# Ledger of designs, part 54: designed miniproteins, single chains, continued (5)

Each design is a single chain, and the fold is of that chain. pLDDT is the mean over its residues in the fold that is shown.

## One batch from the design tools (miniprotein)

Design m17857
Fold by ESMFold2-Fast:
Structure m17857 (fold): chain A 95 residues (1-95)
Amino acid sequence: MLKEVAEKYIEMGRRAAQRMLELGYKVLRAYGTIDEDSATGVAEVESPEGKRGRGETRITYDGKVESRSEGETEEVAEIAEKLAGGIAAQMLTIG
């Protein structure tokens, strides 16, 4: 289950990154952290129109996922959330 969750979020993050490149989005900030119980990914993005969004995703080692996103548009928020999820999943595979 955990491996399947990680693989799913890595692919979602890859697709979000590809969509960002196609649409001309910029990454303002992207980082991951590892705790004893979880991996967290954070992404802040900007659209070509200057609209900003932030995503934060936490994945626990037992496979529980918690996501939070905000953005000046739904698309910016969705891209940030998916990118954050991909980062969290990648950090999970390192820890």
Scores: mean pLDDT 83

Design m17858
Fold by ESMFold2-Fast:
Formats: structure tokens, C-alpha cells, sequence
Structure m17858 (fold): chain A 85 residues (1-85)
């Protein structure tokens, strides 16, 4: 569903982006929803544009460590657990 797609985009943003960038992503989602409601673009077009913008933002953010370490610690713990079993 459209809501599930937006949720997945936001979850990816929350893992790697700063609070300010997460807020920007939330605004992009809201703007996309309004564009769909006003008939300015289709759901598929809005999702493609939003995903492209967020992927560019993520690619840039991954060159700069942006949030301390709980998500990165959790990711490292999952990697360690998968190697131990």
C-alpha cells in the first residue's frame, strides 16, 4: 500500500539521517501525499521521485556519520550474531 511504502522510506531515513534530515523526509512525504490528492502526479510517480530523493540523501549521509551509534551498535550486534551461528 502507499502508506506502507511511505513507512519503509521513513524507516530507512530514521536509520541513517540526522533529525533535521528526517524532518525534511517527513515533509517530502507530506508534500507527495498532497500532490497525489490534488492530482498533480500519480502514486507511482510520487513514490519514484520520493525514493530517488531519499536515496540521494542517504548516499550523501553515509559519507558522514550522522547519528550516534545506537542503530549502528544494533546493526553491528546483528552482524556479530549472524557470524556466531
Amino acid sequence: SLEEEFKEILEKAEKYLTPEQIEAVKKMIEDAKKAIELGLMSEEEALKILKALVEKLLAHALKQPVKDTEELAFLRARIAASRAA
Scores: mean pLDDT 71

Design m17859
Fold by ESMFold2-Fast:
Structure m17859 (fold): chain A 86 residues (1-86)
Amino acid sequence: MEWVERAREAAEKAIALAESDPAEAARATWEAIQAAGKDPAAREWASRAYLAYVEHAAAPDVKAKHEESQAKYEEQLKRVEEILAS
């Protein structure tokens, strides 16, 4: 399928650029995800691109922002649960 080839090409580009050009690696990762759609083989390539991007390209501050966002979501969830319990 053409989308499997497209996802593979985008993923290989993302993996190659993950350390040297994080911004372009992020774009290529997004292209791989978009091309993957519902195909399991294409999704596997998109997953590889994403993992390479997170491991090599994501700065520590990006990880910290993700953790902060998750903590705020969990705090809001607890607050809603407290309101519903009263």
Scores: mean pLDDT 69

Design m17860
Fold by ESMFold2-Fast:
Structure m17860 (fold): chain A 75 residues (1-75)
Amino acid sequence: MDEVIKLVKEAIDALNAGDPRAVELFREASEVAEKEGLTDVANILRKAAEYAERGERDIAFFLASITLAMLEKEK
């Protein structure tokens, strides 16, 4: 869980900086979430990666923000 939160925060920072690494970071966060059994979070992060790849930054940011709220509430 903490690793997923770290990767999502790094992806958001990259997204805000216009860094193309944001797509890869969202994909990595999705894979880690899936391995941890966080299926809903993994699916949302996968969609965030797709929207980031399309240049839909606002949608990607919104989806990432939802996953952070979900993860931090489960702590």
Scores: mean pLDDT 83

Design m17861
Fold by ESMFold2-Fast:
Structure m17861 (fold): chain A 65 residues (1-65)
Amino acid sequence: SAPSVEEARKAAEEALELVKSGDARKAAAGLIRLVGLLIDAERAGNEEAVKVLEEALKEAREIMK
């Protein structure tokens, strides 16, 4: 099923924890999950979930750079 806003928020929190670990492999795993959920949310038209996931991806990329 399409990700709920709650699922998106949990995934964002988990992915940001992985990114903050300093392990590039863990950070990549978190990003891959967020991208998959973002695609599903966009297909479903869940604008709130899309926004949560896009903001999490932006934060994760900023931390990794």
Scores: mean pLDDT 79

Design m17862
Fold by ESMFold2-Fast:
Structure m17862 (fold): chain A 61 residues (1-61)
Amino acid sequence: SMEEGLARARELALQFGRLGELDEATREAIAEKAAELYRESGGRLPLSEVVVRAAEEVLAQ
């Protein structure tokens, strides 16, 4: 479901941020952006791609 996909996107993004030793605020920002991108794609983007794009956007800013 979309809700399950959004939860998985957020969790994967948070795990990614923890492994990258990013601070809590940055990890949360990436998780929020990942959920946003996943929702905008209608669940069509792979979770790994969503996390990478979210991290790139947040870290570029």
Scores: mean pLDDT 83

Design m17863
Fold by ESMFold2-Fast:
Structure m17863 (fold): chain A 73 residues (1-73)
Amino acid sequence: MAQQYLDLGDRYRAQGRPRESARHYVKAGEIYFEQGDYDKAIEAAGRALADDPDHEEAKRLVNRAGGAKLETQ
C-alpha cells in the first residue's frame, strides 16, 4: 500500500509535477508512520520536502516520526 504511493509520487515527479509528487510521498509516509516504520516515514516525508520545501504536512510528519523514533528501543 505505502509503496504504491511512493511509485505514484515518483511518476508525478518524472512528469514535472512536484506538488502532486509531494502529496503522494506524504500519503506513503503517513502509512509507514501508522505501521510504526518511522525510518520509512521520514524518508517519504523527506522526498516530499525535496519536491515541495514548503509542504507543511511533510514537515509535520518528519517531526512526528523523528520524535517517535527517538522513543523506540
Scores: mean pLDDT 82

Design m17864
Fold by ESMFold2-Fast:
Structure m17864 (fold): chain A 95 residues (1-95)
Amino acid sequence: SEMERLMQEIEKLFQQVKESKDVDEALELLNRALGLTVTLLERYPERAEEITKRVIDLLQEVLSSSKDPQVQEAIQALIETIRWITDRVLEEVRR
């Protein structure tokens, strides 16, 4: 499944964020994960709630493992951004 392939890429990026010792690298990986999440929401809007739950659950795990304040702030902002995008997608689907 293309959706599961993209989800696995997101999971791999989050694992790399957990293993990263460089803040700039971690932020770049988080930005790439956001891009893939947006792609998933655009291609599979009917599954937006499932996609969002899976991605946010993973981001919360990354947040709990992070000790860098800048990375923690970026993860929190990313969770809020994904929720905002998802709410708009769901409003369009629920027409």
Scores: mean pLDDT 88

Design m17865
Fold by ESMFold2-Fast:
Structure m17865 (fold): chain A 92 residues (1-92)
Amino acid sequence: EEIDELIELAKKYSDSFILGWLEVAREARKAGLTEIADRIIEIIRYMLNNSLSREEQIAKLKELVDLINEARRKINPEKMAESKKKYEELKK
């Protein structure tokens, strides 16, 4: 059941994921990506302060993951490209 999978994901990321989001936001601000950092924090705050439907929670989590990935790419674009190439080479 989809519901059971979503509950397990929520439990899995309850603590570590929030800490990870905050770390990415902090690093984004240090890199001058203040708008991305502020949006990450806004989404986290919105999710914590509002009773969201399952559909809304999934949509917000998707937006958050996209922002985190964008921040990681912009903070260390060279390191990200290098890591991707290294991973693909190991996969061969």
Scores: mean pLDDT 66

Design m17866
Fold by ESMFold2-Fast:
Structure m17866 (fold): chain A 91 residues (1-91)
Amino acid sequence: VDIQELVDLLRKASDRERTLAVSRTMAAAKELNPGLTPDQLRKGASYIQKAIDTAKNGGSAQTVRKYLDLAGKYVGLGGRVTELLFDALRE
């Protein structure tokens, strides 16, 4: 996934679409990694939200990527979290 394309999608999305994208991404992450603890799920969701807020507020694509990388670390999916968020925004 091109991180700049994801940032542009996040900026164009409504607040409702962004909230649903977080929920859908976390549901998909839990299905792909059923062993996730509640703490890992909370931290993952928090970092996805920080990535979204960074994009909304005109922050850099590099900062958005850093937060998504942290989310991927906590949910054990690495770069897959970025793909899941992109897919959630397109549906």
Scores: mean pLDDT 85

Design m17867
Fold by ESMFold2-Fast:
Structure m17867 (fold): chain A 105 residues (1-105)
Amino acid sequence: TREEIIEKAKSDDIKKQIEALREAIKTGDLELIYEVAKIIGSKIENIAEAVQILGLGTRDAQSDEQLLAALIGIAEGSKLARDVVLSVLRHTRPELAARVEEALK
């Protein structure tokens, strides 16, 4: 359920956070994806965790809209998460980096 996905996202276990993001993405609910991603972003403590969450948590996104909801959510969670999201996107998908930066204004 939505509530179970959100509860997993609030866990201090990075594996459960990744599972929560993947489950949110599978629902296709952009608001849920954003909310879950924002919770996870707020709990990111270092660059390695951020990279792992981005790479594993978002890999099942079926549209740019789903991916953007997750990326924007993560970036809004903390300054560290924002810096990592934008750094990774500028090297991999520069047009998505621009869309995330616009959403964060």
Scores: mean pLDDT 87

Design m17868
Fold by ESMFold2-Fast:
Structure m17868 (fold): chain A 81 residues (1-81)
Amino acid sequence: SEEEKKALEYADKAVEAAEAGDYKTAKEYLAKALKAADKIEDKSKGASLSTGAALRLLGIAIDQKSDELAKAVLEAIKEAE
């Protein structure tokens, strides 16, 4: 679906920004990815994409030892709800 494509594209952009240390851009794209995933008719697929995107960014936060990125991930999740 168009929503699935957008969710994947936004998630990839969020990961790229997070790896570059641009946590504000990472948060913005993660929020967009989560909102796009929520619009997927297959709710199981949407939940899988949302969880995957958030876990990818949390993994980067752990690797970088970044409380700022971890906080940005949690804020993006709250914004998407």
Scores: mean pLDDT 86

Design m17869
Fold by ESMFold2-Fast:
Structure m17869 (fold): chain A 72 residues (1-72)
Amino acid sequence: MEELAEEAAKEVEELVRDELSPKGLELVKDAVRSAILTGKASAEDVRTMALLAGASEELAERVAEIVERKVK
């Protein structure tokens, strides 16, 4: 589970690092890790966090898809 969470966080970082601030990137990475490790964050929650961090709607959807793929 930790390995999947770290892999997803790295994929997200590579996808959005140039568009997000360092604090925004950490927020999104934490949401991604939480979703994979605990199941408490939904794909919509992760997408919302990406949008709040400054990602476009398209990138936020891609982040949610990465999480969905790793969880299920």
Scores: mean pLDDT 76

Design m17870
Fold by ESMFold2-Fast:
Structure m17870 (fold): chain A 108 residues (1-108)
Amino acid sequence: MEETVRSLIESMEKLATTEVGKEIYKVVKEAGEESLKASEGEPEEAVKKSLANVLKAMDKVGELGDKHKDKPEVRKITQQAVSLLSGAAISFIGEGIQYRLEKERKEA
């Protein structure tokens, strides 16, 4: 989880070269920081909160893309941001499944 969040933030920072890119980076960075704070708690709740934060960030990125839909450069940045956020969501789901399987294995 922590490595996935850090990798996401670092990848998004590379997109922060334009005004819109900086706004997208801020949204993702805030969602990532909330996810890192959640990781200090119970692992199952940390995964749920991190997934919710990523989905909320995707919604905000979509709104920014819709606001600037006439600009091809903004479309590329929003598409890259959504792809990175989707990758992070898949990683969080995988970690949640692995945690549950390990817990069940110890109790079986």
Scores: mean pLDDT 76

Design m17871
Fold by ESMFold2-Fast:
Structure m17871 (fold): chain A 90 residues (1-90)
Amino acid sequence: MSERLRKIAKEAGVSQSTITKKINELHNETGISKKSIVDLLMVYLKRSGKLTKEDIEELFKGLKETVEINKDPKLVEEHIEALVELEKEE
């Protein structure tokens, strides 16, 4: 977990504490697990080759909107897990 947080922070050009705080805030607002949030950011970085601060803000906005519509953070976590498994095979 902490190694992944360091990688995310480096790509976004922010401190690890800033990323940790933003993930904690999103977890508290949506109920999505911190692990799933980190997994999504890592999948995005692997697929796009870049993860800017703006990319993180847009992804977090999308997660908040998805939970508001679906009212099921566990469904969002399951979708993120499926994306992670696809990335392991490719």
Scores: mean pLDDT 81

Design m17872
Fold by ESMFold2-Fast:
Structure m17872 (fold): chain A 90 residues (1-90)
Amino acid sequence: MAEDLAALRDPEVREAALGVLAASFRQLEEAVTKDNIEVDGITPETSREEMLAKVAEILDVPVAFIEEALALSDEAVARGVALARAIAAA
């Protein structure tokens, strides 16, 4: 986890991480609210603020980092996800 934060000093790794985090959080929110799935104590009754705090704790990142990811435009999220895919393929 501390190692993951050190990797985020690389701008490309940071952009990839933010994009993947934003996409994954959106999928988690949809699964919990639409499919009524409980994920690591996150339920349909969990507030968005509580969900942010729980995800931050699970990933060992600041809540501000998740908020930054969620503030990204759909285009920026798509770029980050594409970059993460390229890094994984390298």
Scores: mean pLDDT 72

Design m17873
Fold by ESMFold2-Fast:
Structure m17873 (fold): chain A 135 residues (1-135)
Amino acid sequence: DLLNNRKYEEAIAYYKERLAADPDDAEALVNLGEAYYMLGKYEEAIELYELALERHPDHPYAAHALVNLARALYYLGKYEEAIEYAKLALERHPDHPYAATAYLVLGQALYKLGKYEEAKEAFEKSVELLDKLLS
């Protein structure tokens, strides 16, 4: 929608300016990637998430970068890579609030590859974690 696209274009301008002042800003890298992702610019989003992970592997935003990287890969049809990064997010950050989203992406990618039983298990785990967070 035009209003949402304008908000993401404004976010891109803001985070680009922030990164020009501080190129090492992990939050700005991940948020810029999210803005590109929301505009369907998945390749640009991936580059920013990979850069955030390379520069700040232990940052609190690393879990966000891994899950968002898996989501962007999923939308590019790179299902095997999406599975790898979703699993990596779950291995490194099992108790992170984004773990439910990581299981959702894992399930979606497994489903696209015809691995329906594994996809079902991932979806059930995503729901279990969301119910625990909302209880």
Scores: mean pLDDT 86

Design m17874
Fold by ESMFold2-Fast:
Structure m17874 (fold): chain A 91 residues (1-91)
Amino acid sequence: MEELIDEVVKRAEERLGPGTAKSARAFILGAIETAGADVEKVAEYVLRFVDLRERAKKATPEEQAQLNREMAELHREFLKDLDEVEKKRRA
């Protein structure tokens, strides 16, 4: 588990710059500890966010708008998944 989190945090820092490691780790641990989310699923979402943000930095304004929409949708899907996991845990 910790090795997967470390890998995701490392990729976030390498692609988005120094200082992102702390926020990425806090987000992953928060999702796992508070919502009971699967670590592999959380890692997938974080890596997809990092990829989209890196692509947005190199994209045209039109592509940036589309990538920002994709990031917003991914975030909404992730929050919905966390809510569903929490509800199942409480059932």
Scores: mean pLDDT 73

Design m17875
Fold by ESMFold2-Fast:
Structure m17875 (fold): chain A 77 residues (1-77)
Amino acid sequence: MEELRKIVEEYLKEEGSPVTLEDLSDEDIAALIAQRFVDSMLKAGYDKEEAIQRAKNALKALGFSDEVIEKALAKVK
């Protein structure tokens, strides 16, 4: 949980964003985690459906609610 929040924080720093984790909603944090996870899985040779399913399982393991996960996955490109 904390390690994935740190990954999102480092991603925001890398993009030069002034936004901190405390400025983001749970849906926004979950969407960033899901997008990065999907991008990584697609690069590794997984299809988009498998990548999305794995992202859903990862968000669930992190303690996000089903409603937050559904909204986050809807934002994945």
Scores: mean pLDDT 71

Design m17876
Fold by ESMFold2-Fast:
Structure m17876 (fold): chain A 62 residues (1-62)
Amino acid sequence: MVAPEEVLRERLRRAAILLAGTDLSVAEVARRVGFASQAEFTRAFTARFGVSPAAFRARLHA
């Protein structure tokens, strides 16, 4: 049995890797890691990392 929080943490970890290593849009990253919507993904990612997915990617290119 996999706890829902553990599944969420693994999805967000994979999303961070995709944001850092690819040019995929935030919407495409959300889809690839299994989120139902970009808005849901953005909320979960921001809660975990303290920044939005777009801000996270922008910081990597600063």
Scores: mean pLDDT 78

Design m17877
Fold by ESMFold2-Fast:
Structure m17877 (fold): chain A 68 residues (1-68)
Amino acid sequence: MKAEIEELEKRIKELDEKIKKIDAEIDKLLAAGEPATSPKILELEIERGVLLIERGVLKLILEKLKSG
């Protein structure tokens, strides 16, 4: 179980890094005057949403493993 917990924590960290990169890209585009409703920003928001769902699922699995 400990090895599985460490693997999940590593995967969650990788997702956190990807989400941070997307957040930084969105912030950069907004600062450059790109409208929040532009296709470019909407595509990044969709990608971010998918990663957040994946991260949430992994966190739920991690909590279950730690609480059992």
Scores: mean pLDDT 83

Design m17878
Fold by ESMFold2-Fast:
Structure m17878 (fold): chain A 55 residues (1-55)
Amino acid sequence: SEEERRAQAERIEANLLRLRETAPKHDVDLVLEQLEKMAKTDPAFAETLARVKAA
């Protein structure tokens, strides 16, 4: 459902922000690249990508 996809996007956002603080830049960049691919097909992930890039 749309609600489930939004909840999933929120979990990905929280995990990515945590990872950005603890993981090497290269690992964070790989996850961001995957999120960018998901954002092309789903608006929920596009919003998540925008928030992560702004943070």
Scores: mean pLDDT 77

Design m17879
Fold by ESMFold2-Fast:
Order: C-alpha cells, then sequence, then structure tokens
Structure m17879 (fold): chain A 77 residues (1-77)
C-alpha cells in the first residue's frame, strides 16, 4: 500500500545519503531500515500521512548524519 511505498522510498533515499558520504554497506542498510521503521512509526503511532512520514523520516536521517559530522569536526578541532 501507500505506507510500504513511502517506507521503501525513504529507505532508498537513506541509502543514497549514506553512499554519498562513503559509508559502508552495513551502515547504508541500517540507515535504510531505520528510515523504513520511522515511516511506519509516524503513520501508525503519530497518524501522519505516508508522504509526511516519508519526509519526516528523511529529515531525521539527515539530522543524524549532520550530528556525526559535528562530532567529527569537534574531534579534529
Amino acid sequence: GEVERAAKEAGEEARKLAEERGLSQEVRERLAKEAEDLVRYYVERLGLTPEEARKRAIEEVRRSLERVDEVLRALDG
């Protein structure tokens, strides 16, 4: 259904974001699964539409990657 499509699209975008950063296959698959699980959570628990849940899940993945970048910058400075 629409939820499974949104989850799949979120997972594919999360994999692409991880690949663009040169992250391992294991990390790519973990981020994809987390994005898919977030879409299902936002629809089932928060009552968001599949499209809103997809956008929110990707925003959370982007924020997680930005936090990793901030930690790495702090360690280098």
Scores: mean pLDDT 81

Design m17880
Fold by ESMFold2-Fast:
Structure m17880 (fold): chain A 72 residues (1-72)
Amino acid sequence: SVNQSIFDSITGHFRSQFQQDGVDNVMDRIINNPRVPQEVKDTAQQIRDDGSDTDTAARRIAQTIVDVLQRR
């Protein structure tokens, strides 16, 4: 339940960002941010390259972030 709540919160955050700035611009910000873990950047690059829709992109990036957080 805690992991689901974190996932839902991150997914909602990215949906909001995508609505404001678009998926590609948000992914470019992640890729170019030196504070972001490489695994998250790799997922952002894949989303950028694949042309994923907003909902799919939000869930993919959120899942990668949750996975990284759980390993720390």
Scores: mean pLDDT 85

Design m17881
Fold by ESMFold2-Fast:
Structure m17881 (fold): chain A 85 residues (1-85)
Amino acid sequence: MLAEYKPEAGYLLAEAILEDAKKQGKVTEKEVDGKKIITVEYYTHRGEKKTITAETEEEAKEKIVEAEEEENKKLAELAEQRAAA
């Protein structure tokens, strides 16, 4: 397990993605049972459209970071499958 990823760098990327989504009108805020729910639509670095929901912008950024990590894991699995062929 080699991880060169730094959380600070990921949060900066997530902040840029969230800001771009706001500019595109892809961020919706609603209150449900006294809770603030933020919905964000964005594209991963692979061009897949994803939607996340969070109670705060900070939580939304954390979920974007997690989604990017999951996408990188899928790419690694695909590369491994290709190497095995």
Scores: mean pLDDT 71

Design m17882
Fold by ESMFold2-Fast:
Structure m17882 (fold): chain A 78 residues (1-78)
Amino acid sequence: PGRRPALVTVTAENEEAAEAAKKAMSKVPGVTAAWLDGPTTVRALAEDREAAEKAAEAASKVEGVTEVKVHTPDDFPP
């Protein structure tokens, strides 16, 4: 069974909110890595779509988070 990892991208209004979003996503089961991709941008790698959706929800609850995006390979036509 092939699990395909999903990527979550979070945009925050400041660096403190970005760090808080990174910590919140890293605590979600199935998130394998979370890192700062810029001063106000955070990315997280989830083992599957369900983990990515939970990571996005956790990040959206952080004060100062302005945008959350989930990226999956299934977003492309076959």
Scores: mean pLDDT 77

Design m17883
Fold by ESMFold2-Fast:
Structure m17883 (fold): chain A 60 residues (1-60)
Amino acid sequence: AALEAFRRDAELTKEQIEKLYKRYQEKHKDDPEAVEKFKEQYNKALQLIDEDLARREAAA
């Protein structure tokens, strides 16, 4: 039950982060450096979500 809830939250969070990233690209299309730095943070956020989910799954 708890793990399934975390998986659902992780999916929703990833979706929100992806939408935020696409919006950021559109807003800052004239600033490729800012977009690239945001992309690094975006990828790191996805990695942390996956790591947290894996840790919780291993603990369950």
Scores: mean pLDDT 80

Design m17884
Fold by ESMFold2-Fast:
Structure m17884 (fold): chain A 90 residues (1-90)
Amino acid sequence: GEEHVKKAEEALERGDLETALRHAIKAFKEGDLEGAAEVFEKLGERGSGRAYYLLAVAYAELGDTERARRWAERALRLGDPRAEAVLRHI
């Protein structure tokens, strides 16, 4: 949860996007959906379609179908085809 969000933010500060993504995924798996979503959004802004896909999943799990849709559409534009699954299940 919080520990992984902090480690993800530290990795982002260093420009280590892969390490930031791994820690954000761990936070998400531990149930820190909101903390993970914040990191995924920052990673997506830096060009990670995978991060926008995971952000869409996180918002879908939170019940925010409108935000889930927006982030899934952005993930598709950055080349992550898994975002189509989110759009089909919203």
Scores: mean pLDDT 80

Design m17885
Fold by ESMFold2-Fast:
Structure m17885 (fold): chain A 60 residues (1-60)
Amino acid sequence: SDELIEKGRQLHKLGVEYMKQGNHKEALSYFSAAGLYFAEAGDIEGYREKVELGIQAQEL
């Protein structure tokens, strides 16, 4: 579980970096992958909120 959470955090961090660069397609791919790791760890609700806020900041 801890390993899955750490992996998800790393993927989310990469997604945020791509988002800052304007690479929305790459960012969404990384957010999706991170979400799968958080879902396996049982923390999907918290992560879903973070992703929605990130997408909202970039438009939709």
Scores: mean pLDDT 72

Design m17886
Fold by ESMFold2-Fast:
Structure m17886 (fold): chain A 96 residues (1-96)
Amino acid sequence: MLREELEELIERVERKLRELEDDPEFALIVREGRIVLEEVRELLEEGLLSDEELRRLIELLRRLEEALDRRDVEAAREALLEIGIEIGLLRMKQWL
């Protein structure tokens, strides 16, 4: 259920990033967003995420989706930074 929700959300965000490819204001957001989505897909493939960790990633990706829908570059950038931090923390936990 939560995995399916996150997978669907990843696909929606990817589509929205693709729609913004031609907007020079979003060039960095599109590039960073694609890297982040690839990293989230890797975490899902590993199958080690708890329900709490899945919900946190869903919350963060929803904030990114909302920022992209509003064409809010700053909000999108902030969401990407928070997702990157969360991925880093999840990776560190797996290495300990």
Scores: mean pLDDT 86

Design m17887
Fold by ESMFold2-Fast:
Structure m17887 (fold): chain A 89 residues (1-89)
Amino acid sequence: MKVEPLTDSELAREAAELGTEGVELGMEGMDRATTVESITRAIGAVLAAIGGALTASLGDLKGDREMAEKGVETARRALEHAREVLERG
């Protein structure tokens, strides 16, 4: 079978799956402890995930496998941060 580096589509799918689960779980925390700080940090995490996706796209276009992998890692970390922020409020 072909073993390929993660594509932009695979990055988007993983990011969407983690984001959906994180948001659904975090919605209860946001309802109980909505603060400007928690909202601002959640927005920051989403922006970081977008930046990671863009980095992965650029890496893929250049054939830079390491850059593409770093983009995926950045997106995953940003989504983890969003989940933690929303959980804690």
Scores: mean pLDDT 61

Design m17888
Fold by ESMFold2-Fast:
Structure m17888 (fold): chain A 90 residues (1-90)
Amino acid sequence: SEQVKEDVKRLNELLSKIPKEKRIKMALELPNYDTNGDGLITKEQFKELFKKYNSPLTDEEIDEIFNFFDPDNSGKISIYSLSTYLILSK
C-alpha cells in the first residue's frame, strides 16, 4: 500500500544516515546478541548496537526504526529482518 511505501522510505532515510560499511558491520554483529537462539534481539540490545557504532541518529529516530520492525510492540525484533534492511538500504 501507499502507507507501507512511505514507511519503507522513512526507514531508508534514517538508515542512510549510517555509512554502508558500518551498517554491514552492525548486521554481522547481530547474531552475537542472540544469546537465546530465538533469532530475536531486545530493544535494549538494539539501542546498544546503534550506540556502539556511533550512530548519528537521535534516541527518537532509533525508537522509530525499532517500531518499524516491532509494529505489535512486543519489545523484540527479528535479527534476519533487521540485518536485511541494514545491508539492503542504499
Scores: mean pLDDT 82

Design m17889
Fold by ESMFold2-Fast:
Structure m17889 (fold): chain A 87 residues (1-87)
Amino acid sequence: MEEIDFTVTKFEISGEGARARFSDEEIAAIEEAAVGQVLRGTLELLEEHIKKAQEEGLEAKLEVEGKTVTVTLKEKDGTVVTYTLEA
């Protein structure tokens, strides 16, 4: 598979862990900073990253819909990070 430039089109932080660690303003700033970032790689590298997270006991999910990839990660503290990548 050829390397693809994935643009972060959506980034959301939620969950009890996030609310304990960050203010609403800090969450909004992180989400804004993430949107528009470009990740260069392959879908296989993303799948490997998700598998690694699952092996470390994180609840990780990857969904592919056409050119859109949605990643959901639930950290050990209950923080949920969801981001959408578009190729």
Scores: mean pLDDT 78

Design m17890
Fold by ESMFold2-Fast:
Structure m17890 (fold): chain A 77 residues (1-77)
Amino acid sequence: MLTPEEQEMLAYLERARAALLEQAAAETDPEVKALLEEMAKIYEEVMKLIEEGKLTEEKLQEATERLAALGEKLVAL
């Protein structure tokens, strides 16, 4: 059973993932589209870890670093 805090976090991540996929679907630049889809995939991986009770501080930091790197690439394009 998920805590209310975990449920709220999942709802937030689900909305963020949906927004990224919607933006990717409207994007015509294949490089930008690929970056947005990769970011959405990272959100999906974190959501799965929360649902499985396997999210650790280490995995959260790793996901955050991956998202930051992709965001930097997106801004540089």
Scores: mean pLDDT 83

Design m17891
Fold by ESMFold2-Fast:
Order: C-alpha cells, then sequence, then structure tokens
Structure m17891 (fold): chain A 72 residues (1-72)
C-alpha cells in the first residue's frame, strides 16, 4: 500500500538492496514491500526470477509515491 511505497523509495536509495543482492533476495524484498503475492514469491524462488521485472516494480513504486505525495 501507500506506506510500503515510502519504504520502497528509501530502499532504492540504498543500492545494496537492488544491485548487490541476489535475484532471490531482491524478489523477496520486493514482494514483501509491494505485496505482489506471497504465493508468487515462493514460485519465483523455486523457478527462474526475472530480476529486471522485480527492479522495474520497485522503481515504479518509488516514482508513484513521489508523484502521489509531492508532485500530484
Amino acid sequence: GQQSLDLAQQELAENKHLTNMSADEVAEAAVKKMGLSQETAEKIGARNVKLADVNKDFRKLAVDVDIWFGEK
């Protein structure tokens, strides 16, 4: 939700979460903050995870909170 968006923006400022973590760790963190789906997180960990998609969602959440709170 909106509260998780603020946390996602803070995490983007910390490169270690998006660039220095493994694909599995990034996917788990993104699901927890975004709430994509808990069951999907399990399948992402078991199957191939598309790190680019996870990173894209994180960036979108950060942009959305900035627009919603500061710009629009």
Scores: mean pLDDT 48

